Designed miniproteins, single chains, continued (2). Designs and how they scored, part 86

Each design is a single chain, and the fold is of that chain. pLDDT is the mean over its residues in the fold that is shown.

## One batch from the design tools (miniprotein)

Design m6980
Fold by ESMFold2-Fast:
Structure m6980 (fold): chain A 93 residues (1-93)
Amino acid sequence: MSGEMIKEAIKNRSDEEKLEEVEKEMIELFNTVETDLSEEEKALVEEMIREIARKIKEILKEEKDKPQEELEKKMILAVQELVAKLAERVAAL
């Protein structure tokens, strides 16, 4: 019973918890690639990661009645747009 409940809790993990893990992984990956990053560039990347997480949460909240496939597609597009904006902002530094 207890083991089954734990398994169900993991299976029913919120998308917010998944986004928190992705956010952490993105920060770690970026730090690995950009070891010589300035504090200003580092702050900008962290800000954009937070904006991505916020945007995905908004999509999930507003479009909860949409099919999962459509939600995933919209989330991917939102991430791509924000990554493009990050690249432009980094280039402006």
Scores: mean pLDDT 63

Design m6981
Fold by ESMFold2-Fast:
Structure m6981 (fold): chain A 95 residues (1-95)
Amino acid sequence: MESIREAVLLGAEAGVYRMHLYVLLEEAKKYLSPEKQEEVEKLAEKALKLIDEVEEMVEALVRNREPLSEEQRREVERKLEEVKKIIKEIEEILE
């Protein structure tokens, strides 16, 4: 029935977005003006904060061997969708 697998998979997705943001930050440093680099850094900081919140929730659930509740699932999904929007905005600045 219920397992911690869903929480672990959502944590893995958050980790993938963290790695993608680090790549985008390195590209911004190479190709953008200092002003645009600052804009990308602020957007990345916002996304990384959301990722940290997801990872903290996942870590607590895994440590306590608790399944993800429907409310927690919706919160994590909402935060990851916001992260996706921020990543897209950064990619548009890099174009």
Scores: mean pLDDT 84

Design m6982
Fold by ESMFold2-Fast:
Structure m6982 (fold): chain A 57 residues (1-57)
Amino acid sequence: SMAEAIERARARGERYLPLVRLANEMIALPPEEAAARAEAAGLPADVKASILATIAR
């Protein structure tokens, strides 16, 4: 789940804090807008794929 992705990012410490915050914002967005936000943010491919797959239910 996205909550699990956020937990893993938090566990990896400071370097993932911006990704955790972005993931929290994306949870509140429709899937299409979340995808656009992830593209605009230039997330690492692995993180982007995991977050988008979790949101798209």
Scores: mean pLDDT 64

Design m6983
Fold by ESMFold2-Fast:
Structure m6983 (fold): chain A 81 residues (1-81)
Amino acid sequence: KEYQERMLEALKVIDEAEELFKQGKIEEALKLLLEAAERLESLPGGKPLAAFVLERASQLLRLAGKEELAEELEERARELA
């Protein structure tokens, strides 16, 4: 139950961030994803969901041409998974 609720929260925040990204609000989208990942990482059993959110953030950063930051988030995601 708790894991399912956190997964739905992760999916919702990714959808919101992708919408902001499409509007050109890249910094707002990134902030939203990073804040969600931090919250999930601090919760019991939340590290895999935090990794999932960071991996998605990395993909969006690559689309924006921010390769170095994308690589940093990919590495962090691998450490959490």
Scores: mean pLDDT 79

Design m6984
Fold by ESMFold2-Fast:
Structure m6984 (fold): chain A 92 residues (1-92)
Amino acid sequence: SISQPIIDNINAIQQQIAAGADLSKAMFQADVTMGMVRMMYGMNVPRSQMIDPMRQMSSFLDTIISQSTDPVLIQRARQMRDDVDGMIRDMS
């Protein structure tokens, strides 16, 4: 599945957060994953294959926003979350 790398990356990031990893490292992986999401969105991958990975990405970014004390990291996570939520809305 073309969406499998996105799912795998989100699962890896969630595992890192659960293990108490540095949120800046989690955010780096989020940035990579977001690049993949944007590419697949631009390629018009079917909604049924993209909606769940995007919802997981939005939820994960909300976790970073809630747990981080770094204003730069929070701002970046909010920007990505807003982008993902916009794509979800457009595909719904």
Scores: mean pLDDT 80

Design m6985
Fold by ESMFold2-Fast:
Structure m6985 (fold): chain A 61 residues (1-61)
Amino acid sequence: DSSALAAAAVRLAKEAGLTPDQIAELVRAIVAGEPDAAIARRLGVSVATVRRIRRLLEAAR
């Protein structure tokens, strides 16, 4: 279910210590086609975390 996948992506971002504003930035950066490594470095999370969130969001759409 796309809603469940989107909820899982938000949960992972919160577990990584991201604020609501940082989660919004992460989603915008993914939609804008920014590289996972660049997003990870800017937000202070691992590349693996960004990649996992991207996969969940892409599967939800």
Scores: mean pLDDT 79

Design m6986
Fold by ESMFold2-Fast:
Structure m6986 (fold): chain A 106 residues (1-106)
Amino acid sequence: GSSEEERRRRELEREITEGVELIVEGVALTIFRRALKHSTPEEVRRTALELLEFVARQLGKIYGVKEEDRKRILDEARAILERQGVSEEALRQALRKARDLARKIG
């Protein structure tokens, strides 16, 4: 029946969404690693913030997060970078925080 096909489709969409999250986070960390080798500390910080904003925006779209909640997700993730300073590990934690919040709110 159509209800069983809809359930199968939703399960597939969930698996695809999880795969896309891993790809987006992996690409962001790869770009950040390149910035660490070739950029000033100010440029590295700017790149981390731009990558975090981009990832939070994409996760917000994927999970159907409202604009108001998207700002909250980004603010909470940015707080990790402000507290820990800008590093690959801090960016990874910030990206993970954005993902976890988008999943909970969406």
Scores: mean pLDDT 82

Design m6987
Fold by ESMFold2-Fast:
Structure m6987 (fold): chain A 74 residues (1-74)
Amino acid sequence: SELEELEAQAQAQAEALQQLVKDNAPDAEIEKQVDELVALVERVLAARGIEVSDEQRAKMREAALAEARAARAA
């Protein structure tokens, strides 16, 4: 189903982000992967009938970036 495909893509992007963090990738690559992951998560939520506000999207992006940067710095 479309939802299963979107969830699989979101998981793959999350794993790619984790790998970039482990490889100490540049901020630009981390930001790009976070943006792609947030967009996929928004699509998964939309497929489930959940609307994401601009504020919620910004908060999601900020939290994901902060987490990735903290993990990379550790």
Scores: mean pLDDT 83

Design m6988
Fold by ESMFold2-Fast:
Structure m6988 (fold): chain A 77 residues (1-77)
Amino acid sequence: MKLRKEIEKKYEEMYKELKEKYGEEAARLVVDGIKELYYAFIERLEERGVDVDKLSIAEAVSLSFLAAIEERRKELE
């Protein structure tokens, strides 16, 4: 399954960017959370025959988590 390898590579890149900007703990929380949700989404989407939107949905989830992490960092200040 080439798609999963490509997505994991993107998550690795996201981790590096987030680590530099938000720190290692936040980066790990975001990436691990997104990966878990992404695989859950993939399973549901494949069952429902949705193939074209896999990458778009994963990116939307990633952006949602980025916003949540920033909100949490502001709360922890």
Scores: mean pLDDT 62

Design m6989
Fold by ESMFold2-Fast:
Structure m6989 (fold): chain A 95 residues (1-95)
Amino acid sequence: LQSKLDEIADELRKKLLELADSQKDKKGSESIKKAGETAAEGIRNAKTPDDVKRAAQETASYLQNDPNISQEDQDKAIRLIGEAAGRAIEVIRES
């Protein structure tokens, strides 16, 4: 179980880091990078599906309220977080 959660967390962090590196605004880049690290840590440390949902929801809400990130990039980041959360929940439920 832990190996699968670590894999999902690392993949999410990598994808969000790529999105952060594409940002023209430095503050937006830093916010996406921090959100990626926070969401990845939440997934890695999750014990239940609800732990994953909480981590994903908190991180998504933080990004949605950041004026330094475009709506398009907010939507992309939230989608990536949601996809990773879905996979993590499935892995936990199958265990």
Scores: mean pLDDT 82

Design m6990
Fold by ESMFold2-Fast:
Structure m6990 (fold): chain A 81 residues (1-81)
Amino acid sequence: KMVVADVATLTGREARRLSERLRSLENPSEEVRALAEVLDSISRFLESQGKEDAKVKVQMILPEEKVPALLEAVRRALEEL
């Protein structure tokens, strides 16, 4: 079953740093790689609009069984920021 997971509320700058950190992980899952791409796109879009300090709520639609591993990867990456 697909669910909507609350990932994080981030500024454009934080989204860029999180994307970079997730991309640097050894053996990231497909969901983690997809999230890193989305975060990079969000950060580039916000920067293009002059809104790099605006906060956005990031949610992801993924299989319910994939949610705990994704959120743990995000939590650990955010602790390194």
Scores: mean pLDDT 82

Design m6991
Fold by ESMFold2-Fast:
Structure m6991 (fold): chain A 99 residues (1-99)
Amino acid sequence: SSAERELELKLAIFSGEVYIEVLELGGPDPERIKRLNEALQKYAEAVRNGDQEKIEEYQREIDEILEEIRNNPVGLLSPEEREEMLARLREELAKLKAE
């Protein structure tokens, strides 16, 4: 349905915005990437189920991981690699937002 398509599009945009923020912060280590991916998956499931309490819980978990990255950035990518990844993700996000 159009409503299901809009929901999946919004989730894809949200995930893209989170990954862009992570890269702008310098990028995390593999363990924080793993935690972030798990939190994003739980968030997406909660949104699909309309579980407002779990949406708020997993949004807080995502925000806490982003705050950890902001306070102690551990970038494994060179500045050039980060710029290339950011440019690609921003282009992909712009295309999603144009739908």
Scores: mean pLDDT 83

Design m6992
Fold by ESMFold2-Fast:
Order: C-alpha cells, then sequence, then structure tokens
Structure m6992 (fold): chain A 70 residues (1-70)
C-alpha cells in the first residue's frame, strides 16, 4: 500500500539521519523506533495521519529495519 511504502521511505530517512549514531551503538535502534512509533500514534491523534494507514505505515518501518539489521 502507499502507507507501507511511505513507512519504508520514512524509515530510510530516519536511518540516514541517525546512521553514524546507530553504527556506533546499534542498541539505540529499539528506543529510537519506540519514540517514532509514539510520534506516529500522536500524528493519528492529531488527525495528521489516517488511523487506517497506521498499521501499514509501521509495518513498512519494521520491514525496512529487519532488512537492514536482521
Amino acid sequence: SAAYERGKEWAKKLYEAFKDDLERDPRLLPPLLAYFEREAQEAVADGKLPAEELADFLRGVRDYFEELFG
């Protein structure tokens, strides 16, 4: 879905923004993902992201990082 692809692109931008930190300490990835999952939920609460797109978006984020670090 479009939301899934947006999740992957968003995760890629996230990784590129924090690449040096994550390569130095990969233990930062789970708390960083938890922070951004919370931000996505806040975006739904604020009406900035459709609730029906949240699951596909977060699946795209998870799949990107599983491909990168799995």
Scores: mean pLDDT 76

Design m6993
Fold by ESMFold2-Fast:
Structure m6993 (fold): chain A 75 residues (1-75)
Amino acid sequence: EEAKKYLELAKKYKAAGDYLKAGEAFTEAGQAYYLNGDFKKAAEAFREAAKLYAKAGDRRGATASLGNARVAELK
């Protein structure tokens, strides 16, 4: 499944210390879950993306991911 593929990729980037790419991969996973109607898993993936973007110093990415998580949680 597409979301699972991105989750596995995100975990590998996170383990390697590549927090920006990890955040991007969690964002892709969140979008895939959202398109499949799995709003709870989408919100979880977007929250993890926000933490990783913040750790990478990407303030814009962190803010956008938190917004996406909230939208998914309100569904």
Scores: mean pLDDT 86

Design m6994
Fold by ESMFold2-Fast:
Structure m6994 (fold): chain A 65 residues (1-65)
Amino acid sequence: SSIARDAADALTVIGAEIEGLVSVEREGGKQVYTVNETSPEVREELIERIRRVAEAFPSVELRLE
């Protein structure tokens, strides 16, 4: 991804964390994100954005339940 797109995805995820839609925990030197949002449309969008951030930043992981 372009650096601008990666930055935009990261900022969106930070906004979602502030709103409580996602949570982050530090595990083994990684930032592990969990999506708290239950609306299927919003949840899928957040999962997709976190997945893109994880592709750009190896220290980021998505936890799915």
Scores: mean pLDDT 76

Design m6995
Fold by ESMFold2-Fast:
Structure m6995 (fold): chain A 82 residues (1-82)
Amino acid sequence: MIYEETVTVEVPGSSVAAKLIAHEARELAELARKQGYDVEVEVEFGEDRVVVTVKSEDKEVAEKLAREIEEAARRILEAYEA
């Protein structure tokens, strides 16, 4: 079974912040994979939002990665959308 967690960030998908959030989400997923976890992230850019979907066979891994992505997004927004 694959578990999915979503992180939605209210920011224009064309913004620099949106691109940084997508980049950080992919980097965090790659780090988790290097540690032996089977995870995937998908990023969708909307007009007014960015949606990151985290998929893993381990529910706790998916939930933890989603929280790390939310924290990264919060820091990026504080730095660039102030």
Scores: mean pLDDT 82

Design m6996
Fold by ESMFold2-Fast:
Structure m6996 (fold): chain A 84 residues (1-84)
Amino acid sequence: EFEEAKKKAEEGKKLIEEGKKTLDDLIYKKSLGPALKYWDKLTYENAKTPEQKKYLDALDKIKQGEKIYKTNTKILKEKYKEKL
C-alpha cells in the first residue's frame, strides 16, 4: 500500500526526468531553443518534423509523469498523516 504508492511516485518522477532530458537535448544539442516559442501551439496534427514529434512525446511523458507523481504523493501524504 504505502510501498506501492512510493514506487509509483518514483516511476512518475523518472518519467518527468526522461521527458525533460529529451527537451534539453532538443534545445541544446539540436539548437532548437529559438524555435520553442513557436512550438507552444504545436500538435501532432501540425507536426512536420521528427524533432517536433519528439518534442510533443517529451511533453506527453512529462504530463503523464506529473499526473502519476501527484496522485501517488497525495496517497503518501494521507497515509503519513494517519501514522503520525
Scores: mean pLDDT 75

Design m6997
Fold by ESMFold2-Fast:
Structure m6997 (fold): chain A 70 residues (1-70)
Amino acid sequence: MKKLTRDEMISVLESRIKTLEDLSKKNPKLKPYLEETKKLLDELKQGKITPDEAMKRLEEIDEEVIKVLG
C-alpha cells in the first residue's frame, strides 16, 4: 500500500531542508546532511528515485543527524 505520494514526499523533504538549514547555522557538521537532503529533493522532482527510496534515504540521513546532535 502507498504510504506517501510523490507530492507528500516532496513536502516532507522541503520541511526537513528548512529544519536542517536552521540547525546547520548553529552546527556546521550538519551541512553535508543538508546538501544530501537537497540532492534527494532534486532527484525525487526529476523522477530519478521513487518516494519510497527517498524516504529510506531520509531515514538514513536522520540517523546520522541524531548521532551528530547527541
Scores: mean pLDDT 82

Design m6998
Fold by ESMFold2-Fast:
Order: structure tokens, then C-alpha cells, then sequence
Structure m6998 (fold): chain A 83 residues (1-83)
């Protein structure tokens, strides 16, 4: 989850600069490709939908916390706590 938050924190930084247009479509398309590669590498009996559902749950959690992470004030507070 830490790495996932790190990646999305980097994306939210871009969104803060370009709020009118967020690269969500590109990020989603890229994540989709990564999931397909992961499924192929694992070679398990899991379906793409199952892997996507797991990824979706992480996104849902991140979305609920997105206002806290995307808000500049919240980001500053988080940085101060981490220091």
C-alpha cells in the first residue's frame, strides 16, 4: 500500500497543477497493461477480472483518501508528520 500511495501521490501532484485535466485515463490504461502482464507472469488460474477487482478495491480506498492526499493542506500536514 505504501508504494501504491507513493505512485498515486505523484499523480495527484500533477493533478494539483492541472486540475481541469487529470491524466486518469492514461494512468488507468497503463495500470490495465501492467495487470495483464502480471497475470501472464504469474500463470495462475486467476482471472483478469479478479485481479482487476483487487486493484479496484485499492483504488476505491485511495479515492476515499484522495481528498486528504490531494488537498495541499493535507499534503503539507502529512509531510510535517513524516518529519
Amino acid sequence: TERALGVWANLTRRRVRKEPEIPVEEAFERAKKLLEEKIKKEGKDITFEEVLERFREELEELERRLPELTDPEAIEAAREILE
Scores: mean pLDDT 50

Design m6999
Fold by ESMFold2-Fast:
Structure m6999 (fold): chain A 62 residues (1-62)
Amino acid sequence: MAGETFQATEEVTLVGDPVVTLKKGDKVRVLRQYSDGTAEAQSLATGVVGLVDLSKLERVAG
């Protein structure tokens, strides 16, 4: 799959349709990174795509 796998380091909102609250340890696939420190990411649990704060994510080895 395209993109890198990250996980939430704390509770963070994924601003998509619907809006999803990610809990610490929830995994997302980052599809695009933006220069303002946000990313377009897909929740691996729900499949929802939205914008998330990159500072609240950490890269996971896979």
Scores: mean pLDDT 79

Design m7000
Fold by ESMFold2-Fast:
Structure m7000 (fold): chain A 102 residues (1-102)
Amino acid sequence: SEGGALMVQMLGLRLAREAEKAGDPELSKKAREAAKKAGEIKDSTKALEYVIETIGKAVGELYGEEAGKELKERLREALLTGGPAGMIEAFGEKVRELVEKA
């Protein structure tokens, strides 16, 4: 549904804010671009997978392929166990870790 895609877009924008707060403005920009594109995807499950895959790819480009893969796995697990709030928290924690070790 279109409403579901907009909810995923808002989730992606919250992930962008977490990246900015963690000290990664480039990842924040890529997350905002992913969120905007996800808003055009009517299927909310496909929109969510698009955000996760795009952010994982961006982390892979910035911090290495293993970091991108770990992030995607962590986001999917956090979403299953803690919902969107859990996913946002897990993303912020992982990005802070990556920035501090860069």
Scores: mean pLDDT 85

Design m7001
Fold by ESMFold2-Fast:
Structure m7001 (fold): chain A 73 residues (1-73)
Amino acid sequence: SEKEEKIKKAARDAGEEAARRATEVDGLPLDEAFRVSAEAGKEAALKTGKELGVPELGEKIAKEYLKKAEEAL
């Protein structure tokens, strides 16, 4: 449970930072910024899952993160 919450937080934090950078620094259009944000969140979930010794949980959360991102668009 604690590991799951940590992975979810890492995904959100990475996605938010990537979105901020894409829009405020790189000046990317919204669709491109959204794609970059979703990819960053996915990668953070996978990385954090491996670091915590639960790579399968990281993959599950990465898939859920992408699914929710697609539904929000």
Scores: mean pLDDT 80

Design m7002
Fold by ESMFold2-Fast:
Structure m7002 (fold): chain A 113 residues (1-113)
Amino acid sequence: LSPEQQEGLKLFEEFLEWLKENPNASSEEIEKKIEELEKKLKELGVPQETINRIREGLYLAKKLLEGEVTAEQALEALEEKREEAKKLKDKELREVTLRTLELVEELIEWLEK
């Protein structure tokens, strides 16, 4: 993975930890955090395709916390996205996408405890 992709994944992990620490955060607070993170990823020069993959994970996590999707629905969406990711020809993009999905799955497992 490029240094920019590694930094992007780190920022995504930090966002998920913030969600775990703030399970009652408002929709506006979560949205603002997502917008700030996307802007920072773009400023750091993270490739747009990588940002798109991270963005999908961010909004799935948001929907899960807000109760817009059940854990079962989120896991089903992750499995579909994982199968799509396995078909990616770019090895680095495939790796970052799979890691992003793995981190969202860890969040779902944490919320089900």
Scores: mean pLDDT 81

Design m7003
Fold by ESMFold2-Fast:
Structure m7003 (fold): chain A 59 residues (1-59)
Amino acid sequence: IPMEVVEKEVRELLEENFNITLSEMRDRLHEKYPDESVTDRQILEARIKVLVEQARKKL
């Protein structure tokens, strides 16, 4: 699965629930993309990227 797709989904999940856990993000991504391999590392990296981009845009 492309990182761009993971970043988009993580961004939407964080907008819905800022306190969402890594495990919940993984479960939601597996639900939406059952035929794709999504790793905890990809989700964590996407989460960091999204948070940095959001912080940068707010400043």
Scores: mean pLDDT 77

Design m7004
Fold by ESMFold2-Fast:
Structure m7004 (fold): chain A 113 residues (1-113)
Amino acid sequence: EEFTKIVKEIADLLIEFENEVIELAERANTPLAQALAEEVLKLTKETLKKLKEAMEKKDLEKVKEIVEEFKKKVLELIDKYAATADPKVKEMLEEIRKLLEETYEKIKKLLEE
């Protein structure tokens, strides 16, 4: 029960992160910002599927691995898009980094028992 609750709360935090990235892309209103949001959406969808499978197997170590892989892949996306000259996309990247840090501080507390 507790394990299932923790994984569901992690999934909810990742969905909240995704929704905030979508809002940032809508505010930036550029094709590059939309492309970045679409890549984050794809990563989130793949991560949520893996979390559900790990939850069904009650595999805490796999949940931790999946969560760290998602963070790594989002940071790689930020680096990929960092070469942009578009100031709106640069602002979006800074906000995504901040949201990612805030999200993972919450996830870390959930995984600390």
Scores: mean pLDDT 86

Design m7005
Fold by ESMFold2-Fast:
Structure m7005 (fold): chain A 120 residues (1-120)
Amino acid sequence: MKEEVVDEIREALNELSLALQKLTEIAKKMNDPEIQKLVEEAKKFFEESAKRITELMEKGDLKGAVDVLIETADRLIELTNKAIEIAEKRGDQEAVDELKKINETLQSIRDRLREIREKL
């Protein structure tokens, strides 16, 4: 049971990292300073969260690690929603569609993490 939760935490971290990479690529394509600032904020928050998750896992605090993962997903959703608003104001429909897809992925990860937490 503990090994399975560790694998689920690792998978969620990888999925959040991939979502952040996609956000970074969209920000580069849009070349918008406001979106670039949001992505830099997202990267910093993710790096700080990943460190906290690693420390909690090392201590055997799997519930704490999952709680930080949920907080990380929620923050990335918030920042992605702000990026969507900027893309919509610019009339960049391709960016809006890509960002909405990332937001849907982040929500799916968050919901899965909440189910894992209820079992801990």
Scores: mean pLDDT 87

Design m7006
Fold by ESMFold2-Fast:
Structure m7006 (fold): chain A 100 residues (1-100)
Amino acid sequence: DREQGQADLEKLFEEAKKLLEEYLKKKGKLEEWKGLSKFAREMAVSVLMRYKLEGKEEEGLERAWKVALKWDELFKKLGLKDEDFKNVAEATRKIQELLK
């Protein structure tokens, strides 16, 4: 079912985002998280979704935060801004090449 599949995916994304933000709030990192680029935050949430689907939610929380920080650090070093994420596919390809 396509409609059900889409709704379930959106629900999983929102649940993962809420879990990550709650985890970061407990660590006193919520304001730092809010200051990250939208792309870095979305990449982190997608990583947590994958770990949650694999039954590794706790490991996924730690990994997602590390992923967000690595992406944000790379974006700062590359001089990327939120406006550059209007072309997310190109930005992602360039960063993947930089990461090897």
Scores: mean pLDDT 73

Design m7007
Fold by ESMFold2-Fast:
Structure m7007 (fold): chain A 116 residues (1-116)
Amino acid sequence: SREERLQEFRERQLEALESSLKKLEEELKKMLETGEPLVLPTGKEVKLSKETIEKLLELLERLRKLIKRARKENASIKEIAEIGVNLAFIELARIYNVSDKSFEEIEENIEEIEKK
C-alpha cells in the first residue's frame, strides 16, 4: 500500500542515518581512546582536542535519540532531513576543526528539533 511504501522509505532513511552516525561515533571514540589523529583517505590527519571529541559525541548521542523518536512517532520526511543535515554538519566540523560558533549553531539546530 501507499502507507507501507512511505513507512519503508522513512525506515530506509533512518537506517542510513543510524549507520553514518555509528561510523562517526566509532571513529571519534577510537580517537578519544588512543589519542591518535584520524587519517582521512586523502592522507590528511585530523587532530581534535579531547574536549572537542566529547562535545561531538554528545551531539551524536542527541541525534541518536532524535532518530529513535522519529522512528517511534513516524516523523515527517522534513524532520528526518533536518536530522541528516545536522549529522552532515558534525561530519564537516570534525574534518575542518571549526570554531566554537559552528558547534553552537549545530547545538541550536538540534535543540529546535528536540522541541518539536
Scores: mean pLDDT 81

Design m7008
Fold by ESMFold2-Fast:
Structure m7008 (fold): chain A 101 residues (1-101)
Amino acid sequence: SASLKEAEEAYLELLGDFKEIGALAEVSEETAKFALLNLKDVPLETRIRVEVALAVLLYERGVSPEAIVAFLTMRLRNSGVPEASIAEIVSAIEEELSKLA
């Protein structure tokens, strides 16, 4: 969909700025980079922080909450993240985005 394309384009722009994602997630730039590039091997708490930070930054770039949730869910699933972990991450994303709307 057009919304998913907008989410993907904003995401690709953000991949150049792991320092911004790390600062918002309260983790190092290296930790943010590791989490986004090596999703399967990241502790769930770290993954939640990084994915929530990414969702907030996508929202600030004009991506709708629905498109953010759909895009990040697809990316996590394609990266082999377990469904139980995806459910926790998505719940945290939806809670944080609800505070911004």
Scores: mean pLDDT 85

Design m7009
Fold by ESMFold2-Fast:
Structure m7009 (fold): chain A 81 residues (1-81)
Amino acid sequence: MEKIREITEKTAEFLKKELDEAQWEQAIASAKTHKIEDLEKSLEAYELYKEGKLEKVYEILKEMEKREGDLADKIELAVVE
């Protein structure tokens, strides 16, 4: 649990750098309502992102971001830079 918390915090910090306070609050609210399985999916996406496998990352994030709408776009913009 503690390791999952630390990884979640690291992912949160990464997203916070690209999102403003309002967008960040929405992302956190969505994440809090998800189960451990959803957290594992986001962690898997993060690892794939670090490996440059963007197609796989987009697949996972697109499924998860149905409630956020623009999260995948934000991540894709950060990657394209």
Scores: mean pLDDT 54

Design m7010
Fold by ESMFold2-Fast:
Parts: structure tokens; C-alpha cells; sequence
Structure m7010 (fold): chain A 87 residues (1-87)
């Protein structure tokens, strides 16, 4: 079991990613915002595909994660796979 910040698997569900975000941001007033932003970004991607709406949702997710004090390389890898870099 890798304890050293494993990357997000390509087959990870949005709920699994959000649960990890909630665990890592435990105690932050922005934990729910960060988790919800992850769920919304993945939902928009599933519904709209590679569109400007997906890019915007992923940008909001990155901002929410930063607000919550999260620096997760696995999230950056996921954004990279979609073709979006952190701003």
C-alpha cells in the first residue's frame, strides 16, 4: 500500500478523489468547497467532454484546492491528462 502520495489512477471515481480531498483538508473551512469543486469538475468533464466549460470547472477546482491549502501532485497529474495546467 503506497503511503508516498500516489498519483490518481486513471480509473479513479470522482467520489474517490473527493473523499481523498476531504481527508487531506480535514479541519479546513474550505474542505467542502474543495471536495465539491472536484466533483463538479469531473461531472462537467463526463457530461461535456473536452470543452471550455470543463476547462473552467477544472480551473475552479485548482483554485478551491489552493484555498484549502492542498498541494496534491496527483491532482496536477489528472489536470495534465485532460490537457489543462494549473494557473
Amino acid sequence: KPAHAPPIPADATPEEIAARVRELTKGSPYADEAAQAVLEAERVFAEKGDTPETVEAYRRMAEALDKAGLTIPSVAARLRAVGLELE
Scores: mean pLDDT 63

Design m7011
Fold by ESMFold2-Fast:
Structure m7011 (fold): chain A 85 residues (1-85)
Amino acid sequence: DIEEWLKLLTELHLLELKYVENMPDEVLKKMLKKLGYSDEEIERFLTDEYQREKLERIKEFLETLPESVQQEYAPLLEKIEEALK
C-alpha cells in the first residue's frame, strides 16, 4: 500500500531527526503538527511502544536496500540497534 509506504518514509525521516540529529521532542511535535498529525497521534508517536515498532520496521526496510544506501543510513541503523536493546 502506497500510503503505508509513504507514512513509513515520513516516520523514518522524523525518527532520524530525533535519534541521529538529536532533535528535541518539542520541535518534533511542531513538525508532526505541520504534517497534519492530531494531538492524539503525536502523543502516540512519542510513546516508546510506537517508536520501537516503527524502528524495527525501518530497520527491516533499510536492510532490504543496497549496501551503498545502507552506508548512508549507518548512523540511524546504529541508533536503532541501541534503542532496540
Scores: mean pLDDT 78

Design m7012
Fold by ESMFold2-Fast:
Structure m7012 (fold): chain A 101 residues (1-101)
Amino acid sequence: SLDDLKKKAEEQLKKTKEVLKKLNEATVKDIDKLKEIKKEAEKGLEESNKVSDEAYKAAQEDPKNRKDYLMESALSGMSAVGMASAKVSADNMYKKGLEEK
């Protein structure tokens, strides 16, 4: 349902915000934390893309709620972009931390 997709999209936005907060608080010395942040970001990217795709498909099947489903698809797509950025940043910080060892 639309309400179920709204809840899923909101959950993905909250997860993306939490991952970005953890990344902002991490330093290159936090090797294990950076590995976990990268893992969380990879999983969040997959989950956000799945919600975006599910919402886009629902938009095609329900013309009455099409605009709402397309909005949820777009919001989940933005969560996916945030997770992709967090993944790259965590990996780059991890590599720098290893070089300083």
Scores: mean pLDDT 87

Design m7013
Fold by ESMFold2-Fast:
Structure m7013 (fold): chain A 71 residues (1-71)
Amino acid sequence: SNDELRKKYIELAVEAGERAARIAEELGDSDLAETARGSIEFAKTSSLGSARSLYGSLITLRVVLEDELRR
C-alpha cells in the first residue's frame, strides 16, 4: 500500500540522514549535521512523495560525505 511504501521511505531517509549527520560532525560541519537532522524530522511527517525526495537528498549527501571522509 502507499502508506507502507511511505513508511519504508521514511525509514530509509532516517537511516541515510543519521549517517550523514554523524559524518558531518566528524568533518567538523555542525551546521550541516543540524540540517540533516532537521530533514530527518521533516521526513517523519512527510507524504510519500516528500519522504522519497528527502531520502534521495539524504542518501546523496551521505555518499558525498563518505567520499570526503576517505580522502
Scores: mean pLDDT 87

